# Designed miniproteins, single chains: the designs that were tried, part 46

Each design is a single chain, and the fold is of that chain. pLDDT is the mean over its residues in the fold that is shown.

## One batch from the design tools (miniprotein)

Design m1586
Fold by ESMFold2-Fast:
Structure m1586 (fold): chain A 110 residues (1-110)
Amino acid sequence: SAEAQAHLDAGLEALRAGDYKTAVEHFLRALQADPSLPSVLQDNLIGLVLRALVKMGLITLNQVLDKEKVRAALEKLGIPEELIDVFLERLDNRKLHDFVLVTAAASELS
């Protein structure tokens, strides 16, 4: 959708600027705006959110699979509970453990 694409584009611009909080909020709003997003785009958005949380020091690399730690990090950022629930549901439904592990390993180099 146009709304999901606008949030994706804004999130990527915020990420390039180092504004990780704004990037996370836009990526989560993109997921909320279009439940039918292709799985590869959902996987990429999930990975970008997790990398941003690690870059901000809100979770460690070994906590990216810990839903309770991820929830607490998003709550600390002031992300609305409805967006947090969307994110965690997408993570569970996709069974993205291998992808999340690869994304977490890439973040270790920063």
Scores: mean pLDDT 75

Design m1587
Fold by ESMFold2-Fast:
Structure m1587 (fold): chain A 73 residues (1-73)
Amino acid sequence: EEEQKKLEKYYELARATAAAGEANPDFDPRLVRSLRGAVEHDSPERVGKLALGAYEENPEAFKALVDAALAAT
């Protein structure tokens, strides 16, 4: 259940991040496109895993994108 809660949290962040990325063309378009597609067509678990994977791959870049999304909220 704790892993499930983590994935749900990343899913929420992925949704906010995708929306902020679409509003700001300076974000990495590949990451924005992947998150947008996952949000629109995949389960929350898959979206969360994609967001977590992006964070693990490049935490600084992903964190900057998430911070921008949260600031826009």
Scores: mean pLDDT 60

Design m1588
Fold by ESMFold2-Fast:
Structure m1588 (fold): chain A 74 residues (1-74)
Amino acid sequence: SAEADARMIAALAVRGLQEGMSLEEVARLMAELARKHRVPAELVLREFRRRATEAGIPEEVIEALERRFREAME
């Protein structure tokens, strides 16, 4: 399902950030997976924000990644 794929993409993004991947690398990965699995960008963004907040990722980082992901999806 699109919801399950969005959760997978969000989990991979959070892990990437925690493992030291750059914002640019993570945003690119998120966009690639969203296109591959045909997941709406808004679903990915909602699940990413939820997971990142739960994981204690700073709001500044969450907002920066959301912007880069939206740009990559355009």
Scores: mean pLDDT 90

Design m1589
Fold by ESMFold2-Fast:
Structure m1589 (fold): chain A 56 residues (1-56)
Amino acid sequence: MKSLREQTREKILEEAGVTMQMMLATLNGDTKAKEEYQKEADKLSEEEKKLIEKVR
């Protein structure tokens, strides 16, 4: 099991990685991949918010 703090850190790193992939897709002119990575980044941001809200 991981602490909420560690889970939040992992989500932040995952979001950073997805953002990098989105930028690379943009530079390569792959608009479809860019849109898919944007959706994934939004999902990770939402998961991160939920983890932060669970800290008590």
Scores: mean pLDDT 76

Design m1590
Fold by ESMFold2-Fast:
Structure m1590 (fold): chain A 81 residues (1-81)
Amino acid sequence: SMEEILEELEREMVRAYLELSRAIAAGASGATIDARARALRDQVLARMEEAGVPEEERRRFLAGLDAMRAALRQQHAARQA
C-alpha cells in the first residue's frame, strides 16, 4: 500500500541520516555528504514515482530530504569549526 511505502521510505531516510551523521563524525568530506544525499534523493523520487505517489506528497518528501541535507551540512560545518 501507499502507506506502507511511505513508512518504509521514512525508515530509510532515518537510517541514511544516522549513517551520514556517523560519516561526518568520521571525517567525511562535504562532497561525499552531498553526493550521498543526492543519490538518496534520486532513489526516493524514483521509488515514489514507481509507486504512483501523488506529486504533492512527493514534493513534501523531497522537502524533508532537503531539510535533512541542510541539517547534515550544519553538522559538518560545526565539526570544521
Scores: mean pLDDT 82

Design m1591
Fold by ESMFold2-Fast:
Structure m1591 (fold): chain A 79 residues (1-79)
Amino acid sequence: SELEELLELIEKGLLEEALELAKKLNYPDVARQLEEAIKHGKEGVLAATRGDEAAVEEHKKLAQEYRDKAAELVRKELE
C-alpha cells in the first residue's frame, strides 16, 4: 500500500521523498512532522560546520523526535 511505502521511506531516512508522498496522499499531520524533521536535520548540518557540538546534538534529537512522530502517525493509519 502507499502508506506502507510512506513508512518505509521514513524508516530509511528518505525524508524528502516521504514528505512529497505524504502531501500527495493528503496526510498534512505527517507532512508537518516530516518538514520539522528535515528542518532540524539541515540546521544540525549547519551547526556542525560551525563546530557547535551542543547545537548538533539538540537538532539531531529534535529531527529524530519529529521523524519518530511521523512514523507513529503512519502506523496508526495502518491499524
Scores: mean pLDDT 89

Design m1592
Fold by ESMFold2-Fast:
Structure m1592 (fold): chain A 83 residues (1-83)
Amino acid sequence: SRQELVSQLQQLLADLKALIEENKDNPSVVSKAQAVAAHVQDTLARAEAGELSEDELLKELMFAEGAYVAIVATIQALKKEEE
């Protein structure tokens, strides 16, 4: 449902903010996570304004989730290089 998609985007925004706090000493990670968070915030604002269909919300969620996973994978790869 539309409400479930909005709730998932809100949760993803919270997860991105937590990721930024946990990695605040890594400027490249912070920069990437802030860019994704800004896109999620814009998507939520457009959803509240009634500018996005449920299908468009689903596409935005899928792209944002993919970006989040890519950032997490980058963090894990960087940790492995330090070992």
Scores: mean pLDDT 85

Design m1593
Fold by ESMFold2-Fast:
Structure m1593 (fold): chain A 68 residues (1-68)
Amino acid sequence: SREELRRRLGELVQRVIDEADSKGLLDKRDQALVQFSDLLDRMRERGASDDEILREVEQLTEKIIKEI
C-alpha cells in the first residue's frame, strides 16, 4: 500500500539521518536528503511502481551508508 511504502521510505531516510548525525556529518545528512528528494521526484515523473520506488531507495540508502 502507499501508506506502507511511505512508512518504509521514512525508515530508510531516518536510518541515513541517524548514521550521519551519530558521526557529526551534518553536510552528508543534508546532501542525502537532497538525493532522496531528487530520486523520488524522478521516479514519480516516470510513473514508477511502489516496488520500484522501494528498491531504488533501498539501493540509494545502502550506497549513502557505505560512503559515510
Scores: mean pLDDT 87

Design m1594
Fold by ESMFold2-Fast:
Structure m1594 (fold): chain A 100 residues (1-100)
Amino acid sequence: MELEKKYEELLKELVEAKKIMLENSDEPEEEINVGLAKAAGAEALRIRAEYEGVDLSKLSREELRELGLEAAEEMAKFAEEKGYLELAEMIRKGIELLRK
């Protein structure tokens, strides 16, 4: 499916982002996890909205935040299914911090 191909492209971008953040960041792991969760959620939500014909500009900030967290959870599951277990764990840990 076209959606799966776009998710695979995003997954490769998240793997590269993780590598760059770990190599160049003075930030604690928790902040890297939050950054990856935010990136995964925002981009996965954009891909899903384009696929489903949803106009994100009509949603409130609170609705966008909740949908973004749900999209990040879907990306973590997709990463796990594709064998990127560490990336999936980092995204899930970031989501947990964002829900606090």
Scores: mean pLDDT 82

Design m1595
Fold by ESMFold2-Fast:
Structure m1595 (fold): chain A 88 residues (1-88)
Amino acid sequence: LEELLPEEVLEKIREGQEHFDKAVEAAAAGNYAEAVAHLDKAKEKVEEAKRLAEETLPEEEAEIVVEGLEKQIAALEKKKAALEAKAA
């Protein structure tokens, strides 16, 4: 993966993972509102990675990477919905 993606795309993926890790930590502590905020930031970073991949990669490679990132965004949205239900 690291050998296949531009550093700019990898950096946004790493930033997203950092926020996801903070969301998991906050949720484990019972801070569901804080966890939701970090999931929103994680999603934002993954969406930035998707945009960069579309701009920097050849069309066929961008399609594969974007599909993977879209699945990750959908997973983050599902996790956020579950945590929002607990925060309410």
Scores: mean pLDDT 81

Design m1596
Fold by ESMFold2-Fast:
Structure m1596 (fold): chain A 91 residues (1-91)
Amino acid sequence: MEAELERLREELEEIQAELDKKREEAIKSGKEEDIKAFVEEELELQKKIIEEAKKLGLISEEEAKELIAKLEAGKEKLIEALKKAAEELKK
């Protein structure tokens, strides 16, 4: 459990650095399809983290379901925010 948590944290830090680079690339691209692809990749990764936390017994099945629902609900808002950021770069 503790060793698995430390490994997950290390992987999370590495993945966060990669996601930060991909986010910057998607914004620079400004294409809706690139922004949507990035958001989908980020959401899938967050869902995997939630599933792993559930598997390790850190959260309940109900808590995992609620977290995934919140991520899905935030998807459109995140896409809109990144599209706005891309538009600002073109001004």
Scores: mean pLDDT 77

Design m1597
Fold by ESMFold2-Fast:
Structure m1597 (fold): chain A 108 residues (1-108)
Amino acid sequence: MKPIKVSFVFASMPDDASVEAKKKFTELSKEGGKESEIVLSVRLSSDESSIPLVKGSGETAIAMIKSPLFEGVSVRFYGEPVPTAGQQKANAAAEEEAAKVKAAMEAK
């Protein structure tokens, strides 16, 4: 599978919310598989700016969130799923079929 991009938005939150965030991150990492590259970024709500973090595994991201440096910071996870090989093949087949229709219409 292609790499999944995952972003974290950090703001103040209780510790039990971090557990829910871990579950969402783990699910995204699992969908991407072991070959997935996870790019972490931190966006502080006050600044609305993204702070790029080191690329890492799901375990690394979770460890960083639990770091004292991020104490009192809320975490929101979201990722962009990459289309599967099957979806890409279906899209390619549809494009070829559309090209054939155009060629037939341009025929004398």
Scores: mean pLDDT 47

Design m1598
Fold by ESMFold2-Fast:
Structure m1598 (fold): chain A 88 residues (1-88)
Amino acid sequence: MEELKKKFLEYSKLAAKGDLEAAKKATELLLKILSKEGKKEVKLSLLEDGVVHVITATLKDGEIEIEIETLRTEEEKKAYEEELLAKA
């Protein structure tokens, strides 16, 4: 597990810099951690170099759904919130 968490942090740092492939890898590692700990949902927010990396993993109907969002500025965070409100 220590190795898994270390890799997760490394990929999360790359994802925070806008690397979508690293974001996917971070999510895969997060799902493995979730599965080993027997949890059904986890949300993680990481701050690196002024960038916020948000990872959400949820178990729905026996399947795991993952979502990764990288926010570079407060403006991007607000835009994301506004998008959710408009969709509602």
Scores: mean pLDDT 64

Design m1599
Fold by ESMFold2-Fast:
Structure m1599 (fold): chain A 56 residues (1-56)
Amino acid sequence: MEIVKEPVKDQISGKEIKPGEEVYFSTDEKYKNFRVSKEDYEKLKSPLSPIAELEK
């Protein structure tokens, strides 16, 4: 989790994440720079590794 300093795009929905909002990102090299909003991160917390699924 990280507080956004600059606006970034949600990698799942393409929605802009404003500065000051919380952003979640993967430390996995496969998803380097993959950033998502809190809402989309909660969807990714599904027990079936949804981050890997969403890139397909």
Scores: mean pLDDT 56

Design m1600
Fold by ESMFold2-Fast:
Structure m1600 (fold): chain A 84 residues (1-84)
Amino acid sequence: SIRELHKEHIEKILEEAREQVEELLKNPKDEDAKKKFAEKLRKQAEVYKLLADYYASKGDDELAALSREASEELLELAEELLEK
């Protein structure tokens, strides 16, 4: 139950992040908005990296892997948004 809720939450966060990045990339009217969202994504990635370490320490390899993958994808989205 709680484990399933965590998985659903991560999937929702990634889906929302992808949609917002796509929107900003299609209509890049404000460089500050892109930079601000990229910074938010990078901070979120750091949180999921810490969660991956936490789940690994508890022996929950599945949630650890899912959290690590979420962190990696959020960083990739941030780089894409910054066009660097």
Scores: mean pLDDT 81

Design m1601
Fold by ESMFold2-Fast:
Structure m1601 (fold): chain A 87 residues (1-87)
Amino acid sequence: GALSEQLVEELANALYEIGYEAGKTLPEEEAKKVVEEETRRFRERIERVFGALDEADGTFVLTGEHLRMIKRLLEALPKGYEEGIKE
């Protein structure tokens, strides 16, 4: 499939680093707005994609494992931000 444990881990690490750098380099108010907006947009896109897959014909199988992977991705950016603002 398009999502594998390794790919999810690599993407989560990349999102964490983005959050970390935002917290480290941007003013706190601006960094929080960026993190909140990006997390919201990412969540909305995931919900739309999964809704479309549920309705679509084809070879798509959405599992609880896919949902767990997506939750890891959604949490990565905010976690990076929280650590970035401490330094």
Scores: mean pLDDT 69

Design m1602
Fold by ESMFold2-Fast:
Structure m1602 (fold): chain A 83 residues (1-83)
Amino acid sequence: SPSSQDVARVVGQILRMMAASLEKKGGDERMKKSIEDLSKLISTFPADYQKELAVLLKKVVASLPNVTPENEALVDAEVAKLL
C-alpha cells in the first residue's frame, strides 16, 4: 500500500507542475520532467491506485494554465501506459 511519504511525493510533483505552469521561461521543460517523474512514481503504486492517480494526473494537467500541446500529449501517452 502507498505510504504517507509516497502520497507526499505525489502532492509535491503536482505542486511543481502548478509552479511550472506559471513560469515564463523553462516552465515547459520543468512541466515535462514533472509529468515524467510523477508517471514513474505512479507506476510503483498498486494497480488500483495507478488507475485513480492516472485519472488525477490527466485532470490536474487539464486544469493548469499554459500547458503546451506537447505536454498534453505526453500526459495522454503516460496515462495510457498506466492503464
Scores: mean pLDDT 82

Design m1603
Fold by ESMFold2-Fast:
Structure m1603 (fold): chain A 66 residues (1-66)
Amino acid sequence: MKMTEEEAKAIVEAAEALVRELRELKEAGIENPTLVAAAMLLAAEAKLAGLEEEAERLLEEVRRIE
């Protein structure tokens, strides 16, 4: 089953929300490996859905955080 464009966009939006939370936690000096893993998994799902540019941007942002 191919993911719909709407579902793929929802995954990207969810990943972006997790990246925002991770940035806030990093600024507070808090590590959260579970949120890092969740954000990376959502970015990978977006890549599988054909949103390679968005997925690469999200993965790079997560790597720069932790």
Scores: mean pLDDT 75

Design m1604
Fold by ESMFold2-Fast:
Structure m1604 (fold): chain A 63 residues (1-63)
Amino acid sequence: MKDIFSGKEIKDDEFGEEVDLPSPVSGSNKVLIGNNFVKDKESGYVMTKEDYLKAIKEKKKIK
C-alpha cells in the first residue's frame, strides 16, 4: 500500500499501486493509490486519501 508516511516516490497524478479495497463510489473492489489521492479503477473518480477513508468508514457503519 502506498502511504504518505511509508511513501514511494510518486506524483499526485501517478497511481503506482492497485489495491484490493472497496470503492465507495462503485461496486469495484479495486482502487489505485497515489501519493495523496485514491482513484476508483472502474469509474475513474479521484478523491483524497482522507476522503476515501472517511467514505469507507461511513459506508461500513450504514451497511
Scores: mean pLDDT 61

Design m1605
Fold by ESMFold2-Fast:
Parts: structure tokens; sequence; C-alpha cells
Structure m1605 (fold): chain A 82 residues (1-82)
């Protein structure tokens, strides 16, 4: 499945069930699809609406580290630090 197809699939899943798990999957798909503005917005919404577990932070960090955009990577990593 292409990154674009994966993003569309997880967006539909989030719209049907707006849970933290679906929002995190949508965020990861946005990063993989190069939708960095959408990824930043989703990360801000996640931080505003949910308390992140250590596992959630590990998964978000991994997605950021695999990003091709240095500015998005820095924004997310800085946002996850103490």
Amino acid sequence: MSARELYAKFRAAYEADPSLDNMLRLFQAAVLAGRYSDARSLFDQIKANYTLSKSDKVNIRAAAENSFDPELKKYILDGLEE
C-alpha cells in the first residue's frame, strides 16, 4: 500500500472512531506521506487532548526520526522532551 493510500485509510478510520490510537496512526501515516503540515497539526492536537504514555512517546519519536523533514523532526522531538 502506498503512503498516500495508507493516509487515506487511517483518516477514514479516525473519522469513524476518533480515538488516540487512530489519531496516532493517522499522524504516522501523515509523516510517511510527506504531509508535514498535517503531521504537525495532528501532533499539536494529540498533545492538547491526550496524556501520552511512554510507549506513545516512543512511537511518535520513531516516526519523527524517520521523517525527511528536519524542521518537523526537530519540532516533534523538542515537543516530546521534558
Scores: mean pLDDT 80

Design m1606
Fold by ESMFold2-Fast:
Structure m1606 (fold): chain A 85 residues (1-85)
Amino acid sequence: SSMQEELLRALREAINALLDGDWDKAREYIERAEELLERADLSPKQREVGEEILRLLRDMIDSGKLDPDVILRVMDLLLSLQNGL
């Protein structure tokens, strides 16, 4: 669905903003992704994965630490979500 595509874009944009050191932009995209996740037509497993991605992104924002291992985990989860599993 278009909302699922928008969710995936918002999550990618949040990750890119974090990698660029743009914390304010990352917060904006995380907030947008949270809104889209609530409204997107997702399977229970896709919703669980999306919630885990947002939790990990929020933890990095709240701690003020960009953890490369957490970024790799988020990217792996995002790929799973993008592929429908």
Scores: mean pLDDT 85

Design m1607
Fold by ESMFold2-Fast:
Structure m1607 (fold): chain A 100 residues (1-100)
Amino acid sequence: SEKEKLAIELLENLLDEVEKALELIKNNPSMSEEEKIEILELLRDKAREARELARKKGLEELAKTLDEVIKILDEGIKNKEPVKALEEAKDLLREAIERL
């Protein structure tokens, strides 16, 4: 369905961005904590945009999954655990895609 296709696209796009961020952080050990947190803030904003689109399109289950991703990223920002947050977000997004 068009809704299922959109849900997969939004989740896969966010997963790709999370995986790229995780690779960037792991491959750049000289990166400051502030720079790592800025990456999480950008990803959180992208997840919020995806959630608003999901809500607008009536994709309630997708919106709930994105709420969980946003919470994981927010906790990573607050606790200064960017790698842990990105790995948890990646795992959640992969599971959500597999369940579609």
Scores: mean pLDDT 89

Design m1608
Fold by ESMFold2-Fast:
Structure m1608 (fold): chain A 59 residues (1-59)
Amino acid sequence: SGAAEAQKQLQEQIAAIDAHVQSLLDIHYTMYPDDKKAQEQGKKFAEQLRAAKIEQLLS
């Protein structure tokens, strides 16, 4: 059905956002391999960025 196709497209867009955010977080971890505080800050930023991108997608 058209509803199922739209839902699949939304899931694919969310997956793309997740992949992009994870890529940025992975780069951040490679830049700060020995800095646990910087790693934790990067994780929080990644969570905020993901939430903001999903909110924008659903608006």
Scores: mean pLDDT 86

Design m1609
Fold by ESMFold2-Fast:
Structure m1609 (fold): chain A 72 residues (1-72)
Amino acid sequence: AEQAELDRTVQRLASLAAAGHGPLIAGLEEAVRNNDEEKADAYIDQLIALDPSLTREQIRAAVERRLAFREA
């Protein structure tokens, strides 16, 4: 169940990127990579405003998974 929820959130972030929010997601990924919690929180707040069904924890987990795929 937890992995299925993570997969759904990763797909949702990809859909938002395709819909023109790619720079916002890229900015969040960079903030997380740099441990810039203030910038990461600001980008997460913008994503929640775009899709209120997403939680902060879901977005953060999905971004961390996306970063792991790029660094592998």
Scores: mean pLDDT 81

Design m1610
Fold by ESMFold2-Fast:
Structure m1610 (fold): chain A 55 residues (1-55)
Amino acid sequence: AEARAGELGAENMRKVLGVRAGKTPDELGITPEEVERLRAALEQSDAAQAEFAAK
């Protein structure tokens, strides 16, 4: 039911997972700047989750 609304979210998640796996911008079909942006957002998210888990 959320397919339409989540289409960009699913695509963004695929790119984020690719960046985590160490894929190159060419392999993901995106720019190096976009890779850097996704990596920064992912690091921020991981830090927030780690802080929550650490109590």
Scores: mean pLDDT 68

Design m1611
Fold by ESMFold2-Fast:
Structure m1611 (fold): chain A 84 residues (1-84)
Amino acid sequence: SKLKDLYRKLKQLADGYRDSADFYTSKRDELSKYLSENSDSLSPEEKEKLQALADAYSLAAKLARDSADYYESLAKSVYDLLLS
C-alpha cells in the first residue's frame, strides 16, 4: 500500500528529526559545560564564538523538534486514513 509506505517514511523522518534534536541538545550541553569549566583560559572572542555555537545548537534542536512534531502529525493523519 502506498499509504503504508508513506506512513513508514513519515515516521522515519520524525524519528530522524527527534534523534537530531537530541544530538544538538547534547552538543549544546557539552559546549555549555566546556565554557563553564574553561572560562578563565578562554579569550573574550573565543567565549563569544563558543556561546554563538551553543545558541546555534539550541536553535537547531528547536527546529528539529518542530520538524519531528510536524512529521508525526502527518504520520497520524495518514494512519487515520489507513483505518478508514
Scores: mean pLDDT 91

Design m1612
Fold by ESMFold2-Fast:
Structure m1612 (fold): chain A 73 residues (1-73)
Amino acid sequence: ASALEREFFAENREELEEAERLVRSGDPEKEKEGLLKIAELYDKLAARHEAAGDTESAAVAQAIADKYRELAA
């Protein structure tokens, strides 16, 4: 992973761990909440890549966010 991605996930570690806990809860509503939180994190990562001028990595992060939103639907 890039230095930008390592820094981003270090900053957002608690949010990611909480989202993963929700996904593993066995409760369908909490699973949806967790998936949407992961999608939101990848949206934020995409925005950081765009701000850094890395449009390719931004597009990848956005595609991952979109995939998690599809899983939550």
Scores: mean pLDDT 87

Design m1613
Fold by ESMFold2-Fast:
Formats: sequence, C-alpha cells, structure tokens
Structure m1613 (fold): chain A 73 residues (1-73)
Amino acid sequence: SVEEALDRVIDRWIAGLDPDGKRITIEQALEALKGVVTEEELKRYDKDGDGFLTPEEARELLRDIHERARAAR
C-alpha cells in the first residue's frame, strides 16, 4: 500500500540519521528537515521530553509533514 511504501522510505531516512536505531536528536531532525519544521514543532513530537525522537516519534512527524504538505496543495 501507499502507507507501507511511505513507511519504508521513512524508515530508510531514519536509519540514515540514526544507524544504531536508537534515537534521533532534535538537532539532527531540525537540520534534515530545515525549512519544513521548526524546533518547537519537533519538541512537540518528543513525548518523553528528553530532547530525542524515537524512530516511532520520527515516523509520526514525517507522516504528519506529508499530510500537511498534501493538504496545502
């Protein structure tokens, strides 16, 4: 499905930022998504408030960005 294809692309992108599969820093995510998201938006996806995004939180963020971009068209 489109959702499965999107998840595979997202997972590969996440693996590029976090090859250990542990977590992505807010700084890494902000740099990779420069001009698309703000630091404040990224912190909203940091549900545990530790300054890091889990792969699940990063996946949710990227899906939300995709939905937002689609809605803006």
Scores: mean pLDDT 70

Design m1614
Fold by ESMFold2-Fast:
Structure m1614 (fold): chain A 86 residues (1-86)
Amino acid sequence: FYVTEDSSLREESEKIKEILKKAGLTEVNSIDQVKELLKKDPNAEIVYQSGGSGSENIRDYLINELGYPEDRILTVDEYLKKHPDV
């Protein structure tokens, strides 16, 4: 699933969201939505937009509070490099 960026990068974020939605990723905007998705798929790959306070806070929560593996939390750039055909 994909954690959304703040409003300052909206135009870039909308293009990225379109690409990630075509890849089958679900958009999430809150810690509660992340918790719910991880209950359904505890091995889910998580993509986040780097530089946004909201997405960085969710990443910190995943690592520090849930102990989620860092290798399953990717930036958008890392995800696209791993999946070049998307």
Scores: mean pLDDT 68

Design m1615
Fold by ESMFold2-Fast:
Structure m1615 (fold): chain A 73 residues (1-73)
Amino acid sequence: SMEEERIRRAKELIEKAEEYLASDPPDIEKARQYLVAAAMLLENYELARRAFTADEAELKKIAEELKKIIEEG
């Protein structure tokens, strides 16, 4: 039950990050904050560290990687 709640919260954070990246103009700082939070929630500290310094293109890749982790885990 705790793992299911954690995964659901991570999904919501990733969706919000994708909304910020899709906005015009993209809100890079908020997208970064949400992706760091999602990675931390999934205990993926390497992706969290990458997200902290990532540009727009890297944040999009990190969002895809986090989604794959959730879909395949």
Scores: mean pLDDT 86

Design m1616
Fold by ESMFold2-Fast:
Structure m1616 (fold): chain A 75 residues (1-75)
Amino acid sequence: SMVEAFRATVEGVVERAREAGLEELAERIRELGERGIAEVEAALAAGDEERALELAERYGEELEPLVREVVEALR
């Protein structure tokens, strides 16, 4: 499901950031990801699939620069 895939991605990135010693960045990604997951789940529960997709895309865009920072730190 969209929520499961999003959660798995967030959890994976948070774990990688923590392993790299980027605790502050890991926490920011976790907070933003959990907020996004909660909002997407709420939209899906309301039957608003279009809203859920828009929220997933928006939070994905907000997470992208943070995820990029983790990836660059691991290279």
Scores: mean pLDDT 84

Design m1617
Fold by ESMFold2-Fast:
Structure m1617 (fold): chain A 82 residues (1-82)
Amino acid sequence: TLEEIRRRAEIDLTATVKELDATDPLLAGEVAEKAGDVLAKRGLYDLAAKAYELAAESYRKAGDDEKAKEAEKKAEKAKEKA
């Protein structure tokens, strides 16, 4: 079902971001943020919010507080629309 596809997408997204985060947290943040943008455009705001939260966490690990705050704001907006 659509819910099963969403759950699988969330698991796959999380796994991919965590693998990238182990070697390149800045890249992990960028990948997660772009995934969030695509998901938000498709109206999948719950998944977009999770992607943006992963992006913010990875950006903070990279030391990029500005990008982390931008990703957090995107996550908040996505949660409001979910």
Scores: mean pLDDT 84

Design m1618
Fold by ESMFold2-Fast:
Structure m1618 (fold): chain A 91 residues (1-91)
Amino acid sequence: SAEVKKEILAGALLLSAGGELTYLERLVEKHPDNEELREIRKRFEELYKKAVELHKKYLATKDPKIFQEFMDIFDELQRLSVEAEELVLKM
């Protein structure tokens, strides 16, 4: 069903984003004085927590609008991941 496919996709995206957050935490530990990396990690963590709450709401409601809000958060998480990669490449 479409609902089951959305649940599987949402779970996979959260797992991927959790790995990215761990990677960003390691980058900040390696470069503690890099304010740009600290800000990216902070923004990523805040959006990740919001995505976790939206996922819980989607599981409870099956509301397609909540799923769309979840996907919009993941677009922003992907942009932050690219910003972090670009900063690392300039080091």
Scores: mean pLDDT 87

Design m1619
Fold by ESMFold2-Fast:
Structure m1619 (fold): chain A 91 residues (1-91)
Amino acid sequence: SKEIEVKKLVVKVLEYVSEIDLEAGINLLRMLNGEIPESLKDPEKFKELREKLLKGEASLEELKELFKMILEGIGKEDLIDEVVEFIDSLV
């Protein structure tokens, strides 16, 4: 199902990010668990995308947007291209 596929993608992204930058992986997990850093540019859009993710309704493009927002929010913009390429490699 789409929900199972979305959950598998999230787990793989979490594992990948944690392997290349453990601090980024920990902060990514915290944000997926609902923590919102003050550095986040659009907290309302983050909440919307996160809710879609939790319901298994997020598209691949919405998942990439969510992870880009998270990485920017935690000050890891340098990882965005690598993480997006990784996600694209899984489909």
Scores: mean pLDDT 83

Design m1620
Fold by ESMFold2-Fast:
Structure m1620 (fold): chain A 79 residues (1-79)
Amino acid sequence: GAPSAELLEMLATAERLLAEGRYEEALSVLQLVVNHPDFPLLSAAQRERVRALLEEIIRHSPREELRAQARALLEKVDA
């Protein structure tokens, strides 16, 4: 099956929040994306989008706690 429209909208929301510098909110949405039941239905390109957003938080977030959480979440994406 295809991933739900809800999952794809959440991914778009995380991209927007990161563009606005809202790292904690973006990470919260990405946590919901990675733990979504439809996450295994994401294409390789869509999973690469999720990885890129988590890497953005790791690179640019001023808070070490958010960077650590993003690294842990990135490990789940690649599992």
Scores: mean pLDDT 86

